# Designs tried in a protein design run: designed miniproteins, single chains, continued (4). Part 5

Each design is a single chain, and the fold is of that chain. pLDDT is the mean over its residues in the fold that is shown.

## One batch from the design tools (miniprotein)

Design m12142
Fold by ESMFold2-Fast:
Structure m12142 (fold): chain A 93 residues (1-93)
Amino acid sequence: GIPEDLLSRMYSAISSALGTSLGLLNNNKIDELRKKLEELIEEGKRAYEEGDYVLAASYYGAAAVMASLLGDIETQLEMDKRMDEAIDEYIKK
């Protein structure tokens, strides 16, 4: 199973991303939302490369939510996969 501390941090990041995304969408700020998506993907990759799998999973999970709200299914599925890979690395150490 996924550790409680990892789940809590991921939930916080995903919840924050959902709130931010809905606010931007409600104000027709699609370009700003897309920019934030790109920033989260970049940050997730950096965290993963540095071995911070909790941070990587959190960023990838947040990015998946943003991609989903933009209707970018291909990016959502890629981020979901990267999130799962980061979770697996954290569990395996």
Scores: mean pLDDT 84

Design m12143
Fold by ESMFold2-Fast:
Structure m12143 (fold): chain A 79 residues (1-79)
Amino acid sequence: TFRLKVELPAEVSKEEAEEIGKEVLEKFPEIERVEVSINPETGRVVVTISSRNPEALAEAARYAQEKAKELAEKRKKEK
């Protein structure tokens, strides 16, 4: 099993990261697991994606990063 860790921007909440994880699982059938955790030192959310297919893993990680970036940009504009 391959794993990729995606650190999300500070503006993204754990709840938003969990929704991104759900979208990844629904959109990418070869993804086995998505785990959401908080780095206690920085308070930032970390998403760990697992798959037996490294190509699917790379695509899912890219999707998660783009979704997180969109959320971060939206939050910056609303401040």
Scores: mean pLDDT 77

Design m12144
Fold by ESMFold2-Fast:
Structure m12144 (fold): chain A 86 residues (1-86)
Amino acid sequence: KEIEEAIEIFKTVFPGAEITEELIKEIEEVLKKYPGNREAMLIAGLLGAEHAIEYMESGDISKLNAPEEDKKLLEIKLKLYKELLK
């Protein structure tokens, strides 16, 4: 199931993260708009679906209306995820 697969990927990229009902809802919301988009799913789990949509429209983490610390963490985690696929 897409959401179960997304949660397992999220746990791999963010070890020790608590999988809350809120986190699951944010991931489900973004997957409705961008099915199969793992980058959008990871952003939604960390920052919320609205920031994932911002990223999908801009293609640039630096343009997100989010705290600088969160953007830096996200850049590191997305790079880690892409390296894990190679």
Scores: mean pLDDT 77

Design m12145
Fold by ESMFold2-Fast:
Structure m12145 (fold): chain A 98 residues (1-98)
Amino acid sequence: SENIKAVEEAEKAARERLEREGTTDKLRERAEEVIKKYPKLFEETVEKVIALSEDEEGERKALEIIGELIIELSKEGVEPADALAAYQMVGYRLTLAR
């Protein structure tokens, strides 16, 4: 699954950036800029994931959906770590709004 692999690589890239930069602030700033460019895409992706079952199959499908988002955004020059951080921030915001 190339999509699940994309999530794993994005998590690794985010970890390596945190080690190099010593702070999450720069990652958060880059994630905010990505959200501003693609707000509907992130919102629709979060809604698709929360509609899934809370079992192993739902978790696998969530990783596939998130991985597809990361791959799509990477084609537009978005770093995988920034795309993953943006997804997580939008998910958190939508959870607070409910």
Scores: mean pLDDT 81

Design m12146
Fold by ESMFold2-Fast:
Structure m12146 (fold): chain A 90 residues (1-90)
Amino acid sequence: AALSDILRAIGLALRLIGLEWEFRNRAPTPELIAEALRLAEEALALARTNALPADLVALLAGLLRRIADLLAAQGHDEAAARLRALAAAL
């Protein structure tokens, strides 16, 4: 059912918004970087169900790219590259 996938995607978006705020306001920890990568992989798996509205997929991809930019600005180039690759696959 599309509703459960949509609700899960909204939950992912809210968690990614929280991580974007964290990475703007403090140095990224290995734990938060690992969380961002886990959320990105979960978003990709969910998008592959083809149940998500295009606007929600675009929102998730945009959040992942913004988080990647914040990580790259702080020298976490490998994590940023991985997040950008996952966003591009959405």
Scores: mean pLDDT 87

Design m12147
Fold by ESMFold2-Fast:
Structure m12147 (fold): chain A 80 residues (1-80)
Amino acid sequence: SRRIGLEILAELLRYADSMDLSAEVREHIRQLVNDAILKLDKIPNPTMEEVISILNEMADEISKVDPETSAKLRELIEKA
């Protein structure tokens, strides 16, 4: 469901904003989140598998700049 994907992304942004991250890392995470939202918007009725795939791709990219935020995203995916 697109809604579940968007709720996970919103929670991730709240988490990142609560952390003492550099402006560059925060901006990069926001760009990755916006890319994920755009990908979800292009799929009219995304399956849970498609949502998880997009979120996992984002987690892999986030892990390159902030492993802790990536781990948080993985945790949010597991709870969905």
Scores: mean pLDDT 84

Design m12148
Fold by ESMFold2-Fast:
Structure m12148 (fold): chain A 85 residues (1-85)
Amino acid sequence: SNVEEAEKLAREETEKLSKEQAIEAAVNGGIVAQETKSEAAIAGAAAAIKQIRERYGEEAAKEAIEKMKEYVSDEVVKKIEELVE
């Protein structure tokens, strides 16, 4: 499992991005998590949302999750949200 490495990379990349780009990247991470069903991809998407929350606030994190729900199944979004808490 490369879960810890994926979380670190997601945090570092999200930190370099603007709010809009960070939200887009988190949504894309959720899509990858859905396609691969990889624990590392799920953890990476959650870490990106946590970094968005830390840097841009709770509303930005909620916007990322809301946009992710348009493209990603409820089951996968729930798994990501459980790791964001």
Scores: mean pLDDT 86

Design m12149
Fold by ESMFold2-Fast:
Structure m12149 (fold): chain A 72 residues (1-72)
Amino acid sequence: DEERRRGERARRQVESLMRNVREMEGEEIAPDVAEGGAKAAVSLAKEVPLVKEYLLEKAEELRELGEKLRKE
């Protein structure tokens, strides 16, 4: 059951990060936090196969959010 617990923690971490980045819109560091979060989610996807697809999807969302925030 450790894999399930790791999957749940990874999902919560990414969801928390997504929420934090959205709340940081307008901050100079928000694009960098989003980009760092995307890289972290990709790394977690390699370590937690159970939720890999979900984490990769969220990594892509974070990357897109970071690009959008840089343009604004």
Scores: mean pLDDT 78

Design m12150
Fold by ESMFold2-Fast:
Structure m12150 (fold): chain A 106 residues (1-106)
Amino acid sequence: MKKYTLTIGGVTITSSDKETLIELYDESVYNNRLSEEQREEILKTLEETGEVTIEYPDSLSEDGKLAIALRAVLLANKYGLEVSVSPELLEKLQEYAKEINMEVEL
């Protein structure tokens, strides 16, 4: 079965279901408001290359980037997807979760 990979700010998520990856991306970055045009572009790239790397908007704060990365990890775990996080990012996510008083196992 073909596997697809989505990378968001150092979080790498792998699934054989590209639609689940797009739903995770939409929920983590766009709060379920991803445009149809953006969705089709990501789906096309996943079909053509098997992988998509998402860059954060330049207007996003460092806390905003950490919030998106934390959401991506939590949603990947919720959907039962394979997730990989760099050790440096994992440490930052754990510190961020403590600052926002969120009890999470990462």
Scores: mean pLDDT 75

Design m12151
Fold by ESMFold2-Fast:
Structure m12151 (fold): chain A 55 residues (1-55)
Amino acid sequence: SLQDQIDALQDQITALHRQYQDLLAQGAPPEQVQAVEDQIFGLVAQRAELDRQLS
């Protein structure tokens, strides 16, 4: 279902946010931090589109 897809995207976003915080805590290079941020933004956009379809 669309709700199952939204839930799966939310789980992925949560995991990437954890990775993002870990990279910042480790002082990772900006390029690695940006790559994770870009992935989060892409998944958030996908979730928003699916949410729109449920409305």
Scores: mean pLDDT 87

Design m12152
Fold by ESMFold2-Fast:
Structure m12152 (fold): chain A 77 residues (1-77)
Amino acid sequence: LPPGTYERTLAVSGARVRVTVSDLILGGRMVLLENLENGLGATFIVDAEGNVGILYRDKALSDEELAGFEAIAREAA
């Protein structure tokens, strides 16, 4: 995705997710996600090679929510 703010729906819960995509100076993307129903978030770095790393996650995120966030972050690359 281009840099900007988007909304997605988590398939597992139907929750609305805010997705903020930012370019990194040396290539790659930072993807900030927030579940608008519960306020829980995660931040991913997707490098120029397409490798996904978790920079931050709320501990209260379920494994299913985290997997959904990671799938959206991969689309952002």
Scores: mean pLDDT 80

Design m12153
Fold by ESMFold2-Fast:
Formats: C-alpha cells, sequence, structure tokens
Structure m12153 (fold): chain A 78 residues (1-78)
C-alpha cells in the first residue's frame, strides 16, 4: 500500500544520506554519483506514480527526493 511505499522512499533517503557521508569520509565522488542516481530515478518514479494515481503525497515525496539529488549534485561540484 501507500504507507509501505512511503516507508521505502524514506529508507531510500536515509541510504542516500549514508552514501553521501561515505563520499565525504572517503573522498570518493562515486558514492555521491550513486546517491544522486538513485534519488533521481526513484523520485521520478514516485512523481509519475503520484500523477497517475492522483496521490499528492507521492508527488511531494518524489519532488523532495529530486531536490535532495540536486543539493548533493551541487555539493559534489563544490
Amino acid sequence: GLAQLEERLAALRQEAEALRARGVAEGDPRYYEEAIARLEEEGARAERLGEELRVPALLRLGRELRELAAALRAEAAA
């Protein structure tokens, strides 16, 4: 159901934040690239599903994941 999907997206966000922390600690941009790719892919899927099913919560979650991806991309470029 929706609650399980929301929980999975929250877990994905935590996984992305852990990858960011590893990227900083190890000085390896590949961890950032992995986090960004996963956030963009799953964020886009959540937005598409939210549009199709008319679920505003999924649209918001998808946007939040993609905004996090943009923030990580900017951080990695600095």
Scores: mean pLDDT 82

Design m12154
Fold by ESMFold2-Fast:
Structure m12154 (fold): chain A 102 residues (1-102)
Amino acid sequence: SMEEEKKLIEIALDESKSLEERLNAIGELLESENPEVLAKAAEALAKLLKDEEVVVRILAAKALGKLGEAAREPAEEALREALKDEEPAVREAAREALERIG
């Protein structure tokens, strides 16, 4: 439902929430078989590529790679920016995601 999707996106983007709560919200969004839900998840994941938590940025890049072509339009530019991330693991995850979506 649109209300459940909105709530999961809000939790995933909320840096005041625990890492566990945010990762669980991302996981639930990725389990959707609805292409529109996955596109909205890709937009939220693109924002998470700039998160303060290194682990969240790594998992956002990996999740975008797993979404494949559905992530291309909403996240390609954000993933290219993530290639300049200070953390080598984030840069590597972004590179692998770009290879999978394009």
Scores: mean pLDDT 81

Design m12155
Fold by ESMFold2-Fast:
Structure m12155 (fold): chain A 90 residues (1-90)
Amino acid sequence: SAVEKALEAAYEAMKAKDRKAMAAHVIEIHRETGNAKASDYILRGGDYYLQGNKELAIKYFELAVEEAKRAGDEALAKGAERMKKEVESS
């Protein structure tokens, strides 16, 4: 889906430390899901990860997962969980 592609692209940009690409793909996530809150949490989580603050990155990705679950958006929840696991394993 368009949501899954945007989430994958944001994840790859985060791993590449490309903040500009990550932010652009988070805008796509917001456009495709309509969930501004979860999208903001994903961007903040990614920004903290790029700054080397893994603790806050994990916290914001957890908030994104919970917001996605509240909205019933399984693809968004799975994407945010994947980003969280990347931070935990790095």
Scores: mean pLDDT 90

Design m12156
Fold by ESMFold2-Fast:
Structure m12156 (fold): chain A 75 residues (1-75)
Amino acid sequence: SALAEEVLELARAHLPPAVVETIERLLPLLDEEQLARLLEGLRRFAANHTPPASLAADVERAVAELERALEEAAR
């Protein structure tokens, strides 16, 4: 839960609202390791001078891939 809150805080600070909403919906499906990896990814991306649009697209792709993997694991 603490990791999920940190992910949301960082996402809200650096990502478009649509991507933040997607992350919020996925958070209950992520385990602690997946949350930690997502947090590390967001921190790395936020630290770059990469434009927000490119950053958001990369994060959105990573989140979508993680969502698919979790859905497959749940079947």
Scores: mean pLDDT 69

Design m12157
Fold by ESMFold2-Fast:
Structure m12157 (fold): chain A 70 residues (1-70)
Amino acid sequence: DEAEQARLERQYRAVKEAIEKGKEMIKQGKPVEEAIKEAKEMVREALKDESEENIEASIRSVERAIKEAA
């Protein structure tokens, strides 16, 4: 239970931080594709201990949020 909670919190923070970074880059005038690349890299690095399926799901969520912000 505690371990599951810690993993969920780590995943949530990684996604949130990646989305915020992507939004910041877009606000600074960076291309959307560059913002998405940076955010995806952040997610993969932060969640490298997670399953590939969870990493891909997190990346899809981040990409969608960044595209919506653009």
Scores: mean pLDDT 81

Design m12158
Fold by ESMFold2-Fast:
Structure m12158 (fold): chain A 94 residues (1-94)
Amino acid sequence: SEKEKEEAEEKAKKIIEEAVRQTRALARQLPALFRQTGSLDETLAIFDAQLEALRNKAEEELKKVLPSEEAYERAVEELRKALEEELEKLRYGK
C-alpha cells in the first residue's frame, strides 16, 4: 500500500542519515587512530575498512525495510552519494 511504501521510505531515509552520522564519528576518531598506529597508510586502511563495514551494514538494513528491488537500488545509490558527499566535506571543508 501507499502508506507502507511511505513508512518504508522514511525508515530508509533514517538509515542513510545514521550512516552519514556514523561516518562523521569515525572521521573524528582519525587523529586518535593515527596516534595508535603511527602510520598514515595503516590509519587510512583501517578507516577504509570501517567505512566498508558501515556501508555494508546500512545496505543490509535498507534491504530489510524496502519492499522492492527497485526501491532498494535507489536507496543504495542515495546512500553511496550521501557518504561520498560527507567524505568530500570532511576532506575539503570543516
Scores: mean pLDDT 85

Design m12159
Fold by ESMFold2-Fast:
Structure m12159 (fold): chain A 70 residues (1-70)
Amino acid sequence: MTREQVLELARRLAEKLKEMGKKDIGDKLYQEVVDALEAGDWERAAQALAKLTSLVPQEDVDAIVAEVEP
């Protein structure tokens, strides 16, 4: 997955969390992914992305991943 795909995936997961009434945690985790990628810390970015993924239903994660990685 490219940097652009990771950012798009994180953005879509954060948008889904906002729809679920969890905007604050979605925004914080999205910002953590952005900050980690800017710092070149791929491990931290992956950890933040995993947290975003864990908070979204698996069916919605699968749909978002399919759109980001067609």
Scores: mean pLDDT 82

Design m12160
Fold by ESMFold2-Fast:
Parts: structure tokens; sequence; C-alpha cells
Structure m12160 (fold): chain A 63 residues (1-63)
């Protein structure tokens, strides 16, 4: 899994009003060795938000 793939999935889930799905996708990416920061940055680009806003909406830490 790439950060771009995980980020697009997370961003799409947030656009669909599914923050639980977004958080689950991010967790799977981390388990596969992808950086949470990179996933959040890609999700932010896809969703048209800041990475901090994506983290807040999905209830995941931005570090």
Amino acid sequence: MTAEEAGKGMGQALKDGNPVGAASGAREAIEQGVSLRDVLEEAAKYAGMSPEEVAEKARVPYV
C-alpha cells in the first residue's frame, strides 16, 4: 500500500461522511509500514482540507 492509495481512501471516506472508515484505512496503512503523516497529507490534498483538519475529522493523531 502507498501513502497516496491510503490517503485517497481516507479522503474519499471523509467526503462520504464515514470517519470510522477513514480511521480504519489509516490504521491499515500504518500496519503495512506507511507513515501516518504522509497518509494525512495525501488525504488532505484529495479532500481539499489541511492535514490537521483530516486528522481532527477522523479522530487520529497528527504528529
Scores: mean pLDDT 79

Design m12161
Fold by ESMFold2-Fast:
Structure m12161 (fold): chain A 74 residues (1-74)
Amino acid sequence: SSMAAEEAARAEAEARGDKHLPLIRKVSRLQEEGDRAGLPDEAIQRAVDLYARGAPLRTIGRVAGLPEATIRRL
């Protein structure tokens, strides 16, 4: 699954001391919260893309249709 693959990528990056580790962790959190909220994969992918481009988390949540409670936890 995509979640398991990203968790594995995060573990590998952590072991190597990858400078992108914080970004990988945030992307994994966005995917986990999106899946927990029942969003379709397309909405989760849009959220991930926006975060990678440096968009604020609140803007991402609004565009993806995440509940306010979920946005507050990000």
Scores: mean pLDDT 65

Design m12162
Fold by ESMFold2-Fast:
Structure m12162 (fold): chain A 115 residues (1-115)
Amino acid sequence: SDYEKALEKVRELGKRLIEAAKTMSKEELIDFIRAETDRLIAEVKDPRLQYLISGMTQLMLEVINEEDYEKAKEIIDSAKKVVENDPRLTPEEQEIALEMLDTAKKVLDIIYEKK
């Protein structure tokens, strides 16, 4: 698996999602996240990384659909603890998951600042 290349793509995706969050409606943003992450998964041939990115995407969508900011933040904080303590994840897989969680938090903050 090319984890370094996957991490770079995840970071580039994060930048696009953050910019999208500033201008898109919630519905448009959800569709954009699904489309962009499906594209990333197709580019990442490793089944373990595909599964990880898919799982992190579902968590990000759960966060965006949560109406309560504090509850949405708690979802991210809980997921971060799970990732940091999961012995099944390699350090590289943990770094990718934590990068996606950081993006989710930044997107969440932008959505709530727009209210």
Scores: mean pLDDT 87

Design m12163
Fold by ESMFold2-Fast:
Structure m12163 (fold): chain A 89 residues (1-89)
Amino acid sequence: SEVEFRKAVVEALSVATRIIRLLVDKDPEAAKRVQEAATRLSKALRDNDKEGAIEAVREIYRIAKENPDLVPDDLLKQLEEILEKLESF
């Protein structure tokens, strides 16, 4: 469903915003990379681009996973659940 796809992407954007806030002071380069991925995710939402959305969320997940001291596991789990939803559509 396009509605369920859009909801999953909006949730991923919310998680990305939280990750940026956690990274911005201690690792501003990682924060910028998440922001760039979030920008691509926003474009994928506008274009109804499922593959682009999955790639953007995977990139956010990769950056978050590389920063375990700053990004709590609950946000990684939320991204994993969002990826499973996106891949099921």
Scores: mean pLDDT 89

Design m12164
Fold by ESMFold2-Fast:
Structure m12164 (fold): chain A 80 residues (1-80)
Amino acid sequence: MLSDAQVAALVDQIRSHLSQGRSLASQGRIDDAYRSIDRARRTLRQFGRVVQQNPSYRPQYFQLDTDIGVVQIYVAVQKL
């Protein structure tokens, strides 16, 4: 079982990767933006293992998965 501080750090890593992806996309760096989204998805999969041990984190997991999807759509629109 992870501490609340360790869970918060993992969530912050996901949000940091998404923020970086949005920033890179706004700069026209589309390939780098997709790499940041891939990093967020890999960290979300690690968080999914934590959710299996503590289902109380499930709503936060689904919120982060939704946030990744929104940023992915944003980057795809910037590519057009």
Scores: mean pLDDT 84

Design m12165
Fold by ESMFold2-Fast:
Structure m12165 (fold): chain A 97 residues (1-97)
Amino acid sequence: SAAAERERRLRERAERYKEELFQEKLDELTKGLSEDEKKIVEQAVRKILLAKEYVTSDKAKAKEYLEEARKLNEKISDKEVGKVLQKEIDTIEKQLG
């Protein structure tokens, strides 16, 4: 379906964005995460990416996605993973004013 194709493309973009955020540390930082925590990280990265994409076109939607990303990040027990995501959230928040 069209919805399934949009979901697949968003997932592919989010995977690339995750690699950009974590760089060479991706494998090391995520290696100790449970499967549930890995899914939370993937969801948080997706919300951060969507917020970033909406910053100039829909500021209210961007703020909504950042709030969702913050809530997901609070569920991540790994402090270093959480700090990487929080730094990007803070960067986008500053762009929103």
Scores: mean pLDDT 84

Design m12166
Fold by ESMFold2-Fast:
Structure m12166 (fold): chain A 81 residues (1-81)
Amino acid sequence: MKELEELKKKAEELIERAQELADKARAQGNLELEMEAGVVLLAASVLLVVLKKNPEKADLEEARKQIKKLEEKIKELEEEL
């Protein structure tokens, strides 16, 4: 399933971006930005677990929609840096 593999890859990329943002926010002493990055990290991690363990039960369209929202949120947070 090409779509499932693409969504897993995007979730993994979101986790990496959120970790990098949290590290940069911490270096700047920006606790609010660090906490918001942590929320994205948690959401992307939960989504990745669902996609890996329950792919047959995963609503791939809803997963794509959630990933897009998380990508938009992390981009906005990265611009606050």
Scores: mean pLDDT 82

Design m12167
Fold by ESMFold2-Fast:
Order: sequence, then C-alpha cells, then structure tokens
Structure m12167 (fold): chain A 74 residues (1-74)
Amino acid sequence: SDIIEELEKKGYVVAKDRKELTEAIRALQEAGIQAVIVNSKGQILTVINPASDVEEAVKIAEEAGFPVKIVLVR
C-alpha cells in the first residue's frame, strides 16, 4: 500500500537493498503494475510486470549495485 502510494505520487521508489526491492516487486505484482528497475546512472536494468521472475530481477539489481530506483511505466 505505502510503496504503491509513493510510486503513484512520485513516479518512482528507491530500494536500498535486496529486502526493500523484493517487497516492492511483490507489491507491484499484486497490484498488476508495470515498472522498470534503473541504476544510479539511470540505466534500465530490467522490466518488472506480473509475470516477471522476482529472484532473477533481484539478482540483476544486486549485480548492478544498490541503491536502485523502481520507475513506474506510464
């Protein structure tokens, strides 16, 4: 709820670690919301939708380095 409200209000949410990212992706998938994960340089790392593999997405983010930004897809 709070994550979705922040995402809709700001257009993005910052995840500082694996736990925050996992919780955010789960909330997005339950709400049916699409987003992209970007690094500190604004590079797109992966796309998140309800069919996305959460473990794979989190691994990609860990390899790129935290923090990452979850950006709402229009």
Scores: mean pLDDT 83

Design m12168
Fold by ESMFold2-Fast:
Structure m12168 (fold): chain A 86 residues (1-86)
Amino acid sequence: PPLPKLPEIEMTEEYEEELLEEGAVNALEVLIEELRKKGYSREEIIEELARKYGISLETARDALRAVETGDRELKRRVAEALARAS
């Protein structure tokens, strides 16, 4: 069998479909993608995440990184942090 590269950003839409079932992480991913499409800078995306979800800038940076890398463990931790913040 072939050894394909792990899709991270390029397959975000397909990965997003799976994350829709998980809810909170998908909301972050959708928001990040929309902001990027609108021309928001990385710093502006981090600020918007922190503001909308009432989380720290550090947690917002981790959320952006988790979405960009597709790391399931980071995404889970971010979702748990959001649940605790609410």
Scores: mean pLDDT 68

Design m12169
Fold by ESMFold2-Fast:
Structure m12169 (fold): chain A 66 residues (1-66)
Amino acid sequence: SAATRWVAVADVFGAATPAALQGTEVDAAVADAILAATAAAGHSQATAAAQLQVYLDDHPDDARAA
């Protein structure tokens, strides 16, 4: 299996980072996929951050403390 690359949510989403995800790392492939899908739909980075939070509610193992 491929190793997971972890990225800080704040490094990806900056000012759009939800307070609940401050100090959290996420699977970079998940963050990239949500950003790409949201951008293709013409939605904001804040919408992408909200979608990531919803995803992580169902997939908590794809996040860790930074």
Scores: mean pLDDT 80

Design m12170
Fold by ESMFold2-Fast:
Structure m12170 (fold): chain A 68 residues (1-68)
Amino acid sequence: LQALAQELHARLPAMTDEFIERGEDSIELAEKLAKEAEKAPPEERLRLLARARAIMMAYARVYGVEAV
């Protein structure tokens, strides 16, 4: 997990602005999916929450922040 974050972090200097903007979009998408999950049936809710979690974890790996 941390090794993957370091690998992605090493690429940030080459893609800094685009990667930062993409990270912000990822957070918004994860929040949107979590809100949709609240309205969804249990089966769809699990799918949406799993996707939101995966996006948040990917963002945490890139930026070295905790996904709680």
Scores: mean pLDDT 61

Design m12171
Fold by ESMFold2-Fast:
Structure m12171 (fold): chain A 82 residues (1-82)
Amino acid sequence: SLDDVLAYMTAHLDQVKRRLTEIIDDVLAEVRADPSVSPEQQRELEALAEEVKALLADPSASVQQILDAYLRFAQKVAEIRA
């Protein structure tokens, strides 16, 4: 459930932040290397990545805010890969 995900993220916050950063950086590198991804799609994904990274760097950001921003990023990745 979402509550189980939030509990896990809260208990392992440093590990989760590191892992999310790794996933975002890996995806951005793949997208930049993929000639089938349009410049517009790349800019949209980079903007969503910047939103997630800003929240990861913000000590006042809630786990819920981080999760919501990451899910928007993940949805855009799925749309690009479809």
Scores: mean pLDDT 84

Design m12172
Fold by ESMFold2-Fast:
Structure m12172 (fold): chain A 64 residues (1-64)
Amino acid sequence: MDEEAREKVRKEAEELAKKGIDGVVTHLLSETPTEKRYIVGFYSKATGYKGEVKELVVGKPAPA
């Protein structure tokens, strides 16, 4: 996972953990030469509540 995507997920996880949503799962949805798209799911480990699902888009450097 790209550093930008990882940092965005980390910040969202920290905010949601304050609300008791402390589980995070990430999945690569699609990849193109110019970008990567991830699906990020948030849930509560204690209750099993399935929270928000977000799509995260990260730019890529031009291919070599």
Scores: mean pLDDT 69

Design m12173
Fold by ESMFold2-Fast:
Structure m12173 (fold): chain A 57 residues (1-57)
Amino acid sequence: SLRVFRVLKSEQIGEDEYKVEARDEETGATGTGVASTTSLEGLKEFFAAVEAAVAAA
């Protein structure tokens, strides 16, 4: 969950695109991913993408 992940840096790289760098507090791993939204429904996908990007680190 996002509560386990600490966002270290986030940068807007497009109108609805963000580059996120975060750390998994359980494993200490850090990862970088890109998340984007295309609609209000895309907010759910955005948060899922951010969490997945951090979990993949």
Scores: mean pLDDT 61

Design m12174
Fold by ESMFold2-Fast:
Structure m12174 (fold): chain A 74 residues (1-74)
Amino acid sequence: MEKLLEELEKAREENKVEEENKILAEIHEKGYVQELTDFEAERLAKELHLPFELVLDRSATKEERRAAKEKALA
């Protein structure tokens, strides 16, 4: 978790949009969405084609987020 957040901050400082997006996707998949700001969660939702509410839903489990991702990509 901490390593992903550090990599995310470094990617932002270096303005590496593609790397930032990959790190955000991994954070969501691992269930660390509570560490994200509303802006980051919205950006991640757009990239993964997920409902914004699910990305910010503190009650949603890792499995529920994965299921939503698969449904959105289908």
Scores: mean pLDDT 60

Design m12175
Fold by ESMFold2-Fast:
Structure m12175 (fold): chain A 74 residues (1-74)
Amino acid sequence: SKAEEVRKDIETAEERLKEAEKEGLLSPEEAKKIRELVDQARKAYEEGDVATARRLVIEAAELLEKALQKKKEE
């Protein structure tokens, strides 16, 4: 279901964020912003707002990808 896919995407985003932080690939500001988006996505999902949860987890994933790309350029 769409809800199951969103839950899995949130879990994937949480794990990817932890790995990137562990490897020192994110600034503290980037890590905080991505964490806030992932936390908001999880909260929206728990409240039954699957559409908002999906939007927020996509934003978190895009921000993580941009941060990792910026680090690769430096």
Scores: mean pLDDT 85

Design m12176
Fold by ESMFold2-Fast:
Structure m12176 (fold): chain A 65 residues (1-65)
Amino acid sequence: SRLEEEIKKFEEGLEKASDDRDELIRVAQQHVRKAQETIKDPEELDEFHQRVGELVQQRLEELRE
């Protein structure tokens, strides 16, 4: 699924992002923009946004230190 492939790429980008909050947000924004170009189904895009939001929240909590 295109959705699962884009999620996997986002997770890889998130792991490679520095422990800098601004860089993490930048990576998330780039992957959201790419998904908007590649995922044609609006429902899959909504699922992508939800899952990305959850992953970003988890990562930001880990960076809270």
Scores: mean pLDDT 76

